# Designs tried in a protein design run: designed miniproteins, single chains, continued (4). Part 68

Each design is a single chain, and the fold is of that chain. pLDDT is the mean over its residues in the fold that is shown.

## One batch from the design tools (miniprotein)

Design m14497
Fold by ESMFold2-Fast:
Structure m14497 (fold): chain A 69 residues (1-69)
Amino acid sequence: GKVYSPEEILATVRAALRGSPLEAAALVAVEEVIREHGDMTPEELLAAVEKLSSNPAVIAAIRAALATA
């Protein structure tokens, strides 16, 4: 799978969720994960978010954003 830089991950999630009520919560979760990680696959990012966040709507929104990139 494609490996994404922290900046590419953040840009992808921001673009996909722009104007969504989940945008702020999803960006906080993604920023927390990328702060402690380098380049990641979408699967690695999603696994890390699932460990950090208990909000299924935020997890689903990030999953959808990464799947359509």
Scores: mean pLDDT 77

Design m14498
Fold by ESMFold2-Fast:
Structure m14498 (fold): chain A 94 residues (1-94)
Amino acid sequence: MVPKEVIKALIKALKHKSQFVRQAAAEALGKIGKEAEQAGAVEPLTKVLQEDKSEFVRLAAAEALATIGGEKATEALKKATKDESESVRNIAKQ
């Protein structure tokens, strides 16, 4: 059981200066799944997927959205099929 405060802290960590912190935050939100979606993680993950400079952070966001699922996450992944990273495009096609 993950406290809502932890999920909100992970959402804030998606904007952290360190790419490693942003990647870990995206991975953690994906593992949390439904509770992360309920806490509003899909929109922040979608922004990271579209805008993050690191392909590894975008890949983590794509994997998180694929794990969370749902209409909004699926729409975000559809846009990622045009990403510069082949790994990100491959996750988006699944």
Scores: mean pLDDT 83

Design m14499
Fold by ESMFold2-Fast:
Structure m14499 (fold): chain A 89 residues (1-89)
Amino acid sequence: GMVERGRELIAIGQRGLAAARILVNAEGRGADRETLEAIAAAVAEALEAAGVPLSVFDGSRSPEELKKILLEAPQRLIEEGRRLLAEAA
């Protein structure tokens, strides 16, 4: 239902945003493979849920544009999830 989907989107968005912040701030530099794979998975899940196509990573976009996409997509999921929870109340 709307409550379950709202909670799911918030959870995906929160994980994706935390992972995106690590990547954007280079805080993951020197992390082990398992940690980097977990970060990549969280970001990928958030981008997919937000409808961001993989073509954004085709090398045509600047690093600044990619950083913006990585941060904004998870935030939109959190906002949409909160909207669904508010509408279900």
Scores: mean pLDDT 80

Design m14500
Fold by ESMFold2-Fast:
Structure m14500 (fold): chain A 82 residues (1-82)
Amino acid sequence: SEESVLLAAWAVTKGALDFMIDLLEKNPKIPEEYVEEFRERARELVKEGEEAIKNKDYEKLKEVLDRAQELLEEAEKKLKEV
């Protein structure tokens, strides 16, 4: 079902956000300010995603997933620039 696919994507995305925080923290060339901003943005996305799931708002969950993917791509680009 679409719901099962979205829930699986959400679990993977939460793991990817946690993994990215670890990568950013371990790189001494990444400013602490950037790591903190990323962590705060990731935390807010997780909160919004969990609220969407609780409300069975799968359209909102898709939006949150897209925003999380954009955040991950921004961070990957930042890592490649150092």
Scores: mean pLDDT 89

Design m14501
Fold by ESMFold2-Fast:
Structure m14501 (fold): chain A 95 residues (1-95)
Amino acid sequence: SVLERVRFLIDKARGLYYDMGNYEAAANIVLEAYDILLKERPDLVTDEVRELYAKFKELREQLEKNPLDEEIWKEYRKTALELMDKLREIVDKAL
């Protein structure tokens, strides 16, 4: 199912985030999971998740302009984790 595919991607992102410290790779997979959920199950995408996604995209744009800004990197990592956790919660409740 779409939800099991999204769950698989979130679990893969979690491994990259926690086990490997590869925050950028984890974030990219979380964005892929969000895109799949938005296209296939837009009914499950909450306003909170849409706002986290918008914030994450803005932080990514800021990092492209200021790649050494530690404050932006901190918010980027935090926002990626929050988006990952909220997507996991949505999928788990819908399964």
Scores: mean pLDDT 85

Design m14502
Fold by ESMFold2-Fast:
Structure m14502 (fold): chain A 58 residues (1-58)
Amino acid sequence: MLEERVKKLSERFKKELTLDEVDELLAKAVDKLYKEGIYEGEGEEALIKLLEEELAKK
């Protein structure tokens, strides 16, 4: 499930994140993916990529 993958990413990149920030990043990634239409075709993989980019930036 997507949530399990997200937990693993959060654990790896959590050096400067709070639980609230993780939840906000998830919501932003989902919203962005849906708004940009990336959800079609790539779905979960696109979401994970967006999360990884957001987490890596921090």
Scores: mean pLDDT 63

Design m14503
Fold by ESMFold2-Fast:
Structure m14503 (fold): chain A 65 residues (1-65)
Amino acid sequence: MSREELERESQLALELMAASIARRQGDLEEALAHLREALRLAEELGDEELAALLREEIAELERQL
């Protein structure tokens, strides 16, 4: 795995954690921002399964706004 791939994986993990924290705090707009960034990173990494799950989660959270 390249350094860029490792950095994207680390960033993806951080974005997912930040989204989780924001959702728990009721900060839905902040959670959406982190989920969208996580989706972009998942797509860049070629993680199609995670990307599909994130798209569904984003759509559900958008319906709560």
Scores: mean pLDDT 85

Design m14504
Fold by ESMFold2-Fast:
Structure m14504 (fold): chain A 103 residues (1-103)
Amino acid sequence: MGELIAKGARKAAEAAEEAAKAAEAGNGKEALLYLASAVASLLPAVVAISFGEASEEVAELLARVLELLTKADKAVLAGNYEEAAKYARKAAEAARELAEAAE
């Protein structure tokens, strides 16, 4: 279980970093696609928490990653690409913390 959560969280971090780069380049559609990919990569963590098989720390870190990805998404939709890139990078850092906590 932890291995799948950690692997998904690392993929989410990579996708969030690519979303930040796309936002900095003014590519809103590409940024949204990478943010969607990051959310999809977190599905194993969501499933584990839903069945009570994850620690409280993993649950809190997942909530933080999802909140930051949501803020990045809203910033892209508002045309605030600098803010979107900042939140996407914070989401990538939080996703790495989630990967470490899940191992």
Scores: mean pLDDT 87

Design m14505
Fold by ESMFold2-Fast:
Structure m14505 (fold): chain A 61 residues (1-61)
Amino acid sequence: MDDLIRAAQNIRRNAQQQGYNQAAQALNQGITNNQPRTGIQNGSRLMSQQNGIDDSDIRTV
């Protein structure tokens, strides 16, 4: 139980920082290519999830 809570907090903190970088890069590609399935879609999704919680394991993808 204790390890589970600590792992959850670690993932949350790590995901926030990595998600921020990934979201920025995805948005940058979306703006450049203007493709809904490339940058904008990924960037928008990642940015929205950063305000709450990711719907899936980022590390497992």
Scores: mean pLDDT 56

Design m14506
Fold by ESMFold2-Fast:
Structure m14506 (fold): chain A 92 residues (1-92)
Amino acid sequence: MSPEEIRAAAEAARARWVAAAPPEAREEVARALDLAEQAALALAAGDLERAAALLREAARAFAKAMALHTGAPLEPLLAKAEEVVAEDEAVL
C-alpha cells in the first residue's frame, strides 16, 4: 500500500464516518481515524512496534466513540478493542 493510497483512504473514511457520528462522538471518531492512518503509514514503513501502539490507541478512541453513541459502558468496549488489536498483531 502506498502512503498516498493510505492517506486517500483515511480522508474518505473521515468524510464518511465523522459525518455519520453523533456530535458528541465526532471528536473521538476523528481521533480514531487519525490514529489508524498513522498506524497504516507506520506499517507501510515497516515500523511494526509503532504501528501496534497506534492501533491500540485507535481502538481505544473508537471504543470511546461507541460508548458515547450507544451509552454502553466504556470498560468492556476498551477490553474488546484491545483483544481485536492483539489478534491483528499476532498475524503481523
Scores: mean pLDDT 72

Design m14507
Fold by ESMFold2-Fast:
Structure m14507 (fold): chain A 79 residues (1-79)
Amino acid sequence: MKKAEEKLKEVLGILSEEADRSEDFDVQVQLTLLIIEAAIGLKHGKPVEAAERIRKRLPTVPLSEESRAKIEKYLDEAL
C-alpha cells in the first residue's frame, strides 16, 4: 500500500508540473482531470485503483516524452 501511495504522489507531481507549463487550455483540463483522479485515490486509500485508471487514460493525454516515460515507470511500480 505505502509503495503505491508514494509512486502515485510522484505521478501527481509530474502531472502538476506539466499542467503548470502548458499554455493550452484543453491540455490543462486533461492533465487536471488526471491530477484529480490521483488526489482522490490518495485521499480515499485507493492508490492502485487510481493508478490503473490513470494508466488507461495516459495514451490519449498530451505529455512530453520525458514526463510520459517517468509517469509510466511510476505507474508500473505502483501496480
Scores: mean pLDDT 81

Design m14508
Fold by ESMFold2-Fast:
Structure m14508 (fold): chain A 57 residues (1-57)
Amino acid sequence: AQELMDEAFEALRNGDYEKAVELARKALEQNPDDVGARTLLAEAYAKLGKLEEAEKA
């Protein structure tokens, strides 16, 4: 989970928002209560212009 989050944050910083979404989803599969992963997922969706998906994360 932590390794996935570190990679997801790096993807987000590098502008690879689709990869950030994928990694955050994988982190949530391992720990559904991971607030950090949900926050990252929402931010990545917002950057992709998927505001409806960001609101649900």
Scores: mean pLDDT 76

Design m14509
Fold by ESMFold2-Fast:
Order: sequence, then C-alpha cells, then structure tokens
Structure m14509 (fold): chain A 80 residues (1-80)
Amino acid sequence: MEEKKKRAEELLEEGRRHFDAALAAVQSGDLGTAVRHYNEAVRLYEEAIELLKDDPVFAEKARQELENGRQAFEAAIAAA
C-alpha cells in the first residue's frame, strides 16, 4: 500500500508539472507542445488513479485534480 501510494503521488506530481507546462505553452502560442503536455498529464493522472483504484479517498482526490486541470486547460485555450 505505502509503496504504491508513494508511486501514485510521484505520478501526480509529474502530472502537475505537465499541466503547468501545457498552460505555459498555450500562453506562448505553441499549441502542439501544449496538447502533448496536456495528454501526458492526463495519462499520468489516470495511471495514478488506476494504481490506487482500491483507495477511494486518493482516487477521488486525483480525479478532482484531473478535472481541475482539464477545466484550466480548456479555459486557457478559450482565452488564447
């Protein structure tokens, strides 16, 4: 449990960095880079959720963070 939880937290941390990079790329007008970072962030979050799918508290937290990231990216694209 603890080992998988640490791995999942590392995946979420990496996913957050990719969301940040995607938003920065949208602001710079590099939509190709933005989409690649967005897709990688989504993949990392989904991997973390699957890894701890039997931990409902962690899974729900990760799903909320993923949804927040999706909404932020959609808002950034709409504003660009």
Scores: mean pLDDT 85

Design m14510
Fold by ESMFold2-Fast:
Structure m14510 (fold): chain A 81 residues (1-81)
Amino acid sequence: MREARMVELAARAREILADYDATGKSREEIAREVADALGLDEEEKAAAVRVATTGEFDAANPTAGDAVGLVVRNWLDKRGL
């Protein structure tokens, strides 16, 4: 796993979310859409959804999916979603 890629994708996730319309969408749908917009593979997308919905991530060695999921979770928590 590459630290630079996690930092880059987390920053891009914040940019996507700054102008994101969450109306009528579930927490899982929002996480999936952000992961898709970032071009994450299926495994990274699954990690992003899991982290965004549960807060569970690999603290010792997080992946790009885990990093994106944390950004999405923080954004959702601020919006009460």
Scores: mean pLDDT 77

Design m14511
Fold by ESMFold2-Fast:
Structure m14511 (fold): chain A 75 residues (1-75)
Amino acid sequence: AHPRFLEEHLKPEEQKLLLEQIDVGVEIVDVAVQLTVAKKEGADEAEIEKLEERLEELVEREREIEEKLEELKAK
């Protein structure tokens, strides 16, 4: 089922941030899978580090979106 919390008369800006959070979450999973595969296949250390750095960047972006959502919730 689609997220019903989006149907609770949330502000359009809040809905947009929630959709962005879902998109970033999907990217985190994708990069985490790529990292697991790279480690399993014995990829170069540089490639593993690059994937780890990308994952860390995505997690930071997720935190930033969550913080913005909390600010909108307080208003």
Scores: mean pLDDT 78

Design m14512
Fold by ESMFold2-Fast:
Structure m14512 (fold): chain A 101 residues (1-101)
Amino acid sequence: ELYPVQSEPITIKNAKAGDTLKVTVTLTGPGTVRDVVVKLLDENGNVLGFSAPVTLKAGESATFELKVPASATGKTLTVVVSGLSENPDASLSVSVTVIPG
């Protein structure tokens, strides 16, 4: 059976258009998480960008790059990560590095 898993949301305040959000996702705990997708949301919950799905095994990390769109300047953005886990004890840890454009 597959169990839905979602990371804690990461808030990006005062977004700057053209910046790159470097999102690193690590699977903590046992098993495999499938269809790991990173979403970038605006203040109203609109999807501004998303990653292609990947599979993570226990202890693996994947890094994704998302561009801050021109419409998001000065806005608060949210990064969320979701996936489908083979083990209910799995969790996704997320870090975001902002790279100026």
Scores: mean pLDDT 85

Design m14513
Fold by ESMFold2-Fast:
Structure m14513 (fold): chain A 55 residues (1-55)
Amino acid sequence: MLSREELLEKKKELDKMVNGDWEILKKTLLESALSEEDKEKLLEVLEKIKEEEEK
């Protein structure tokens, strides 16, 4: 299980790799081999970034 800080770092790295394509990032996370809990936490972080960068 990843710490909250590690989840945030992972999310930043993924966001950079995807060039801000939130849908691809979300899909990659859902299909990843991460635990269910880590997926939920990363999805929360993704939602926060979407909120900041979009609506």
Scores: mean pLDDT 67

Design m14514
Fold by ESMFold2-Fast:
Structure m14514 (fold): chain A 60 residues (1-60)
Amino acid sequence: MKTFEIVDDNITRQIALALRIIGELPEAEVTIKGNTITVTVPDDPEQIAYVEELKKEFDS
């Protein structure tokens, strides 16, 4: 499994991102704690790439 951390201090954006990930990747585990969203996906290159792309989008 591969784990990613996305930092965002806006709870509305955190919820929107979590719902987007769960909707597209139903096997993903998403946890929100404080300003950090932790996403764990299987060792699937397609799922890993999707989360990396989302993280890059929200880090801007």
Scores: mean pLDDT 79

Design m14515
Fold by ESMFold2-Fast:
Structure m14515 (fold): chain A 80 residues (1-80)
Amino acid sequence: KPSILEKIEEVLKKLVEEGLISEEEGEEMLKYLRTLREKEGWSDEELKQAFLALLRGKLAEAGASQEEIDEALKYAEEVF
């Protein structure tokens, strides 16, 4: 089965494809979460919660509608 980081990467690829985030933003988010796992030993649950919080904040900063944010978070929960 895919790791938590592979699942996060799958979500990010989908959001880039839908134009909600850029490829650069997705790569930055994934790198940050990999650092939390590799350097700080964060668990799968901690990474999941960190990703969902980061995603919500990032989409809000980008000017996404509440409907777009809710849809993106729902998709992320379905992948996990």
Scores: mean pLDDT 81

Design m14516
Fold by ESMFold2-Fast:
Structure m14516 (fold): chain A 59 residues (1-59)
Amino acid sequence: HMENIKKEEEELRKELVTRRKELQAKADKYGPADSLPEDVLKEFQAEMKKWNEELEKKK
């Protein structure tokens, strides 16, 4: 996602925070032992992790 643009990093950070909260809320609702939608959860988790790592490198 990062293309060496400052504002891109800021937007990624904001979106990461917002989506991370959404992901957390969904995880809480489904519950770790109920019926986890692995396909959806994994995709969101992978995307969050990707953005988090990219932001970590850039700060």
Scores: mean pLDDT 62

Design m14517
Fold by ESMFold2-Fast:
Structure m14517 (fold): chain A 98 residues (1-98)
Amino acid sequence: GAEEAAEYAEKAGEYAAKAAKAAKDARASAAAGVGAAGAYAGAKLAREKGRAEEAAADAEGAAATAKAAAESGGEEAKEAAKKAEEAAKKAKEAAKEA
């Protein structure tokens, strides 16, 4: 119901924040990589990109769960599912920028 949809909307938002942070860290590592040579910089960038992609996938999963919970819920559950879907979309865009 509405409580479950709200819980997974909150989780989707948390995953979107993790994706945004990982994407920001990846961009900072890419910029620093112009001055800091080698395998370490490349490995760090790859890990940060991987974290952004994983967080985006987690956000999409949370949004799907919120949507399923909202199918038997009222307007509040539907609004929570919509917020979860928007969070998942932001997480996916952040992962693309990583």
Scores: mean pLDDT 79

Design m14518
Fold by ESMFold2-Fast:
Structure m14518 (fold): chain A 68 residues (1-68)
Amino acid sequence: MKFRPASKEEAEAYLSTTLAPDQKYTIEEKNGHTVVTVVDPRAKRELSVLLVKDEGDTSYIAAMHIVP
């Protein structure tokens, strides 16, 4: 099994089925990786995760937390 960075389009498709319609997020490309940042307005925090996709699978099965 070998993981590759998810594309922006793949990330948007995944998030549209996973997050609530009113959930705010930003998708950015950093160093060839797709980074999703979710804003928690209550905690005034941002959670950034790397989305990776299995080359043989259509699902996103791994996310890594990025600590700024």
Scores: mean pLDDT 57

Design m14519
Fold by ESMFold2-Fast:
Structure m14519 (fold): chain A 104 residues (1-104)
Amino acid sequence: SNAMEEAKKKGEEYYKKGLEALRNGDFQTAAEYFEKAIEYYEKVDPNSKELADAYARLGMVYYLLGDKEKAIEYFEKAAEIYEKVGDTENAERWKKLAEWVKEQ
């Protein structure tokens, strides 16, 4: 639908802004953009690679901000969605990163 196409476009726009903020070291701004990307991607499909990618990036940002609990939560959410879409390699990667953060 037009609404889904618009949501997908907005999700991608915010995701790209999040990546730019992350590259510039603006971690708080990166978190806000990835959270907005997640809101739009969830409206399109709650089980998409794009949504899993956004959760993984948000987890990385929270880890860099020192919020280990949020980092673990978002890495585990990313891993679960990657498993649901059949991306076993990325699912295992983010699950192991969540486990590593728990041991710090």
Scores: mean pLDDT 91

Design m14520
Fold by ESMFold2-Fast:
Structure m14520 (fold): chain A 76 residues (1-76)
Amino acid sequence: MKEAEELLQKGKEALKAGKYEEAVKYFDKALELAPDGVIAPSALMNKAKALEKLGKYEEAEKDRELARQKVAELAA
C-alpha cells in the first residue's frame, strides 16, 4: 500500500533530521494503515530507534520484540 510506504519514508526522514516525536507519529500512522504489511517490521524498528532517542527505552524494547515477531510471521 503506497500510503503506508510513504509514511514509513517520512518517518525515516524525520528520524534522520532529529525530529524524533514527529518520526514516531509517522511510524504509528504507517502501522495503522498496514499493521501486518511488509513495511511493519521496518516501521517498528525505526520507531524503536526514535523512542530510544526520546529516552523511552522500555517502549523501544517492546517495539523491537514486536518487529522480530512480525519478521518471523512474514518469513513463514
Scores: mean pLDDT 83

Design m14521
Fold by ESMFold2-Fast:
Structure m14521 (fold): chain A 92 residues (1-92)
Amino acid sequence: ALSPEARQVLVELVRKIVEAAEKGTPEQRKEAYDYLSKGFASPDPAEMAGYIARAGAIAGPEVREFTEKAVEKLEQIDPEMGAAARAALEAV
């Protein structure tokens, strides 16, 4: 089950991604929401965290930096989710 701490990290990250996507181009908004949709459709919390981190990594330098901090927190809370998120971040 997703811990309250991991949920808070992901909720904060999703809010930051959505805020940046709404201020971006239509193409940037579509790409961010496509990744978020894949994440939320996944039954695996690690896979979900990976897609959310991927969305954050492409949302611009400020959001990428926020995503890097969120991944570090996830690694401390849930190593499996943290590892998936880090791999997704490094793939961008």
Scores: mean pLDDT 85

Design m14522
Fold by ESMFold2-Fast:
Structure m14522 (fold): chain A 65 residues (1-65)
Amino acid sequence: MKEELFREALRELGEASQALSKVTDPEAREKVLEHLRRAGQALRDGNYEEAVKHAREAVEIAKKA
């Protein structure tokens, strides 16, 4: 369901934002921000599956850094 995907994207974006605050490596920060931008663009386009994908990638990168 699109509504579930939208909520999941918002949840993942929130997690990525919180994790980003602990990332000190500039290269990792740029990668997280790029995925967050892509997730935001996908949300605007109504492509919630793509938004979830990029938001999850942002979380994964931020947690590794």
Scores: mean pLDDT 82

Design m14523
Fold by ESMFold2-Fast:
Structure m14523 (fold): chain A 77 residues (1-77)
Amino acid sequence: SDREEAERLLREAERALAAGDYERAIELAREAARLARGDPELKARALRVLAEAHLARGDYEAAREAYQQATEALKAA
């Protein structure tokens, strides 16, 4: 299911972020957020990982946008 796939991708994104593989973390977190559209909490978690990966790369604008999207996902719930 999309939820199970999103949860798996999110765990992979979190591991990539912890390992310093920011490019992979961004790719996995984007896909997790896409599949998690029906789950506001899961989508927000994926968007937070996306934001943290951008922040680690020094891409402050992309990080800010991802954090804002995470907040909006929770408000839509």
Scores: mean pLDDT 88

Design m14524
Fold by ESMFold2-Fast:
Structure m14524 (fold): chain A 67 residues (1-67)
Amino acid sequence: SQPFVDQAQAVAEKYRDYILDTINKQLSQGKSPEQAVDIAAQDLVKDKGLDPLLASAAASIVYQESQ
């Protein structure tokens, strides 16, 4: 839903540098973009206590914005 997308965008903005650093690190280690995004989402859940669906959406948004 649009409210969920808006919330995911707010999370993406708040944690942009954290997410992008994780994605870039994983890509530099030879992970695929999908794997890098998944790892960033998992790290958001573990380190920031975010909901898994929200974390996945936010990580995907950051990756898309970086392209």
Scores: mean pLDDT 86

Design m14525
Fold by ESMFold2-Fast:
Structure m14525 (fold): chain A 87 residues (1-87)
Amino acid sequence: KLEEVLRRLLRVYAEVNGRELTEEEIEAKIEKFREAQKKTGAFTDEEILEELERALREARERLEREGAPEEEREILERLEEALREAL
């Protein structure tokens, strides 16, 4: 659940920032994130999902303000739907 949301979110953030991430890089980032989460014990999956929802909200506001490409908006909408279904 959280890992699927993270994969989709990382892809959108890479596209919004004009960076291309390989699938291997995305999986490596998720693995490091999970490792850090386990080591610190600071955040639950629920808390992380709440932070992801906030980040998507901030991304939407930025894209609306800056007039981003339609494709980026469509991807953001898909991520918002995936996160809502996961919550």
Scores: mean pLDDT 73

Design m14526
Fold by ESMFold2-Fast:
Structure m14526 (fold): chain A 56 residues (1-56)
Amino acid sequence: KPTLEETNKIIEEAEKLLEKHSREQAVDELSKRYGLPREVAGALVDIVEERKKKKE
């Protein structure tokens, strides 16, 4: 399980990436920056998109 600090940092980066890039590009960038499998990066992007939709 990642720490709260790590999770928050990844979420912030994913939000930034989604502002300028497609979902697939955001997944690739997160995978590259954090050494995550694409499946894990994709799940994190999905969480960010759900948070963005439900928050505000």
Scores: mean pLDDT 74

Design m14527
Fold by ESMFold2-Fast:
Structure m14527 (fold): chain A 63 residues (1-63)
Amino acid sequence: LVGKLAEALVDTGPTTPAVLGLKKGERVLVLRVYDDGMAVVQSLATGRTGLVGVDALRVVGEA
């Protein structure tokens, strides 16, 4: 997953300051994946970084 381009499968709200809010279909670059199923991603639309559950993402290509 690290270095991959992924797409949000669902809208996600920012539940804490560390969690990134995404819209369904939003493209992100996966920067890091943790063993608890969370990933640090950067939104390509906004440039913001934050945590997202990997189950909310689908890999769509190479970055």
Scores: mean pLDDT 74

Design m14528
Fold by ESMFold2-Fast:
Structure m14528 (fold): chain A 98 residues (1-98)
Amino acid sequence: STVSKVKQHLKNLLEYLQSESTETQLRFVEKTTSLYKLPRYQTDPQQTLQDYLKLIQVLSELPDEDFFNVAYLVEVTGIPQDIVEAFIEDLKSIYNVE
């Protein structure tokens, strides 16, 4: 049920973010995610935002068995490991996983 709740949250979040401007999406990342702390965000915040949105989309559609598998997510998305790790740790923090 926790994975189902996370998937529903991610679907709602994606719909919200896609309805907003890029400026609002970047402010969301800066205020609510660990991605802002990554050197990669400072180098290319727009690309990091696109990777974040792609992770939300992919995870909202994943089977439950692969949901928190960082190595699998890096392989199937091509997104850098540091972004995937920060994203998964944020989800675990929000939903008090483990």
Scores: mean pLDDT 82

Design m14529
Fold by ESMFold2-Fast:
Structure m14529 (fold): chain A 118 residues (1-118)
Amino acid sequence: MITLTESGGGTFKEGSSVTLSAKVSGVDFSKSTKGWLQMTDHLPFRVIAEISADGSSTWYDERVKGRATISQDHANKTLYLNLSNLKVEDTGVYYAVVMPGETGIPVFGKGVKVTVVK
């Protein structure tokens, strides 16, 4: 069974930064594409960042481009999302996702809440 254990949520001030993490188990970390999805009350559920299995390619949604950095640590099997210069509109639930190379079927974490206040 694939599991994603997410952390780093909470309440943050506008203009600050947050680092979300997801520890991944039950899959070959080095062969899995990974990403972060955002669910807000302002926008439909969307992919905001993605990283290839080997880390050679990253993708960002235009609304977070320049503020978001996705990274991964193969030794610790952990996926990260750093989001800087937080806006109130960044308030939402963030889900880590892993796509195993063998299945191509995405597996989601439970989600972490991020609340941005002025």
Scores: mean pLDDT 84

Design m14531
Fold by ESMFold2-Fast:
Structure m14531 (fold): chain A 71 residues (1-71)
Amino acid sequence: SEEELLKKISELVREAERLFKEGRYDEALEKLDEAIRLAETIPDEAVRLTALHELTRAREEVERAKREAEG
C-alpha cells in the first residue's frame, strides 16, 4: 500500500540521517537511493513528486557534505 511505502521511505531517511551524522556518506547515499527507488513506485503523482523532491534535496546535501569532507 502507499502507506507502507511511505513508512519504509521514512525509515530509510531516518537511517540515512544517522549515517550522515556519523560521516558515513556512501552508506547514507545508498539508503537515500533505496528510498528514491521506492518513491518512484508511489501511485499518486502529487505524493510521488513531493517525496522525490524531498529525497533528491537530501541526497544533494549528503553529496555536498561528502565533497567538502574530501576536499
Scores: mean pLDDT 88

Design m14532
Fold by ESMFold2-Fast:
Structure m14532 (fold): chain A 80 residues (1-80)
Amino acid sequence: MLEKRKKASKYIEEALKALEEGDYEKAKKYAEKAAKYAEEAGDNLLLAHAYEVLAEALKKLGKEEEAEKAKKLAEEARRK
């Protein structure tokens, strides 16, 4: 699962860059890809980080309910 972990980390980096650039839709898209690869890799720390970045992007997009769900998913991933 090394390739999946590397992809998750790379997409987290891309999502964070998109957040800094103000491209919140791009940040959301990359955070979703990061969460997918982190889940496939079984890496709960990367999964939590991906969901945190996703929550921030969703909050910036005004999607407060979706952001709240992503925050809860990040907390669940950290407990594992």
Scores: mean pLDDT 85

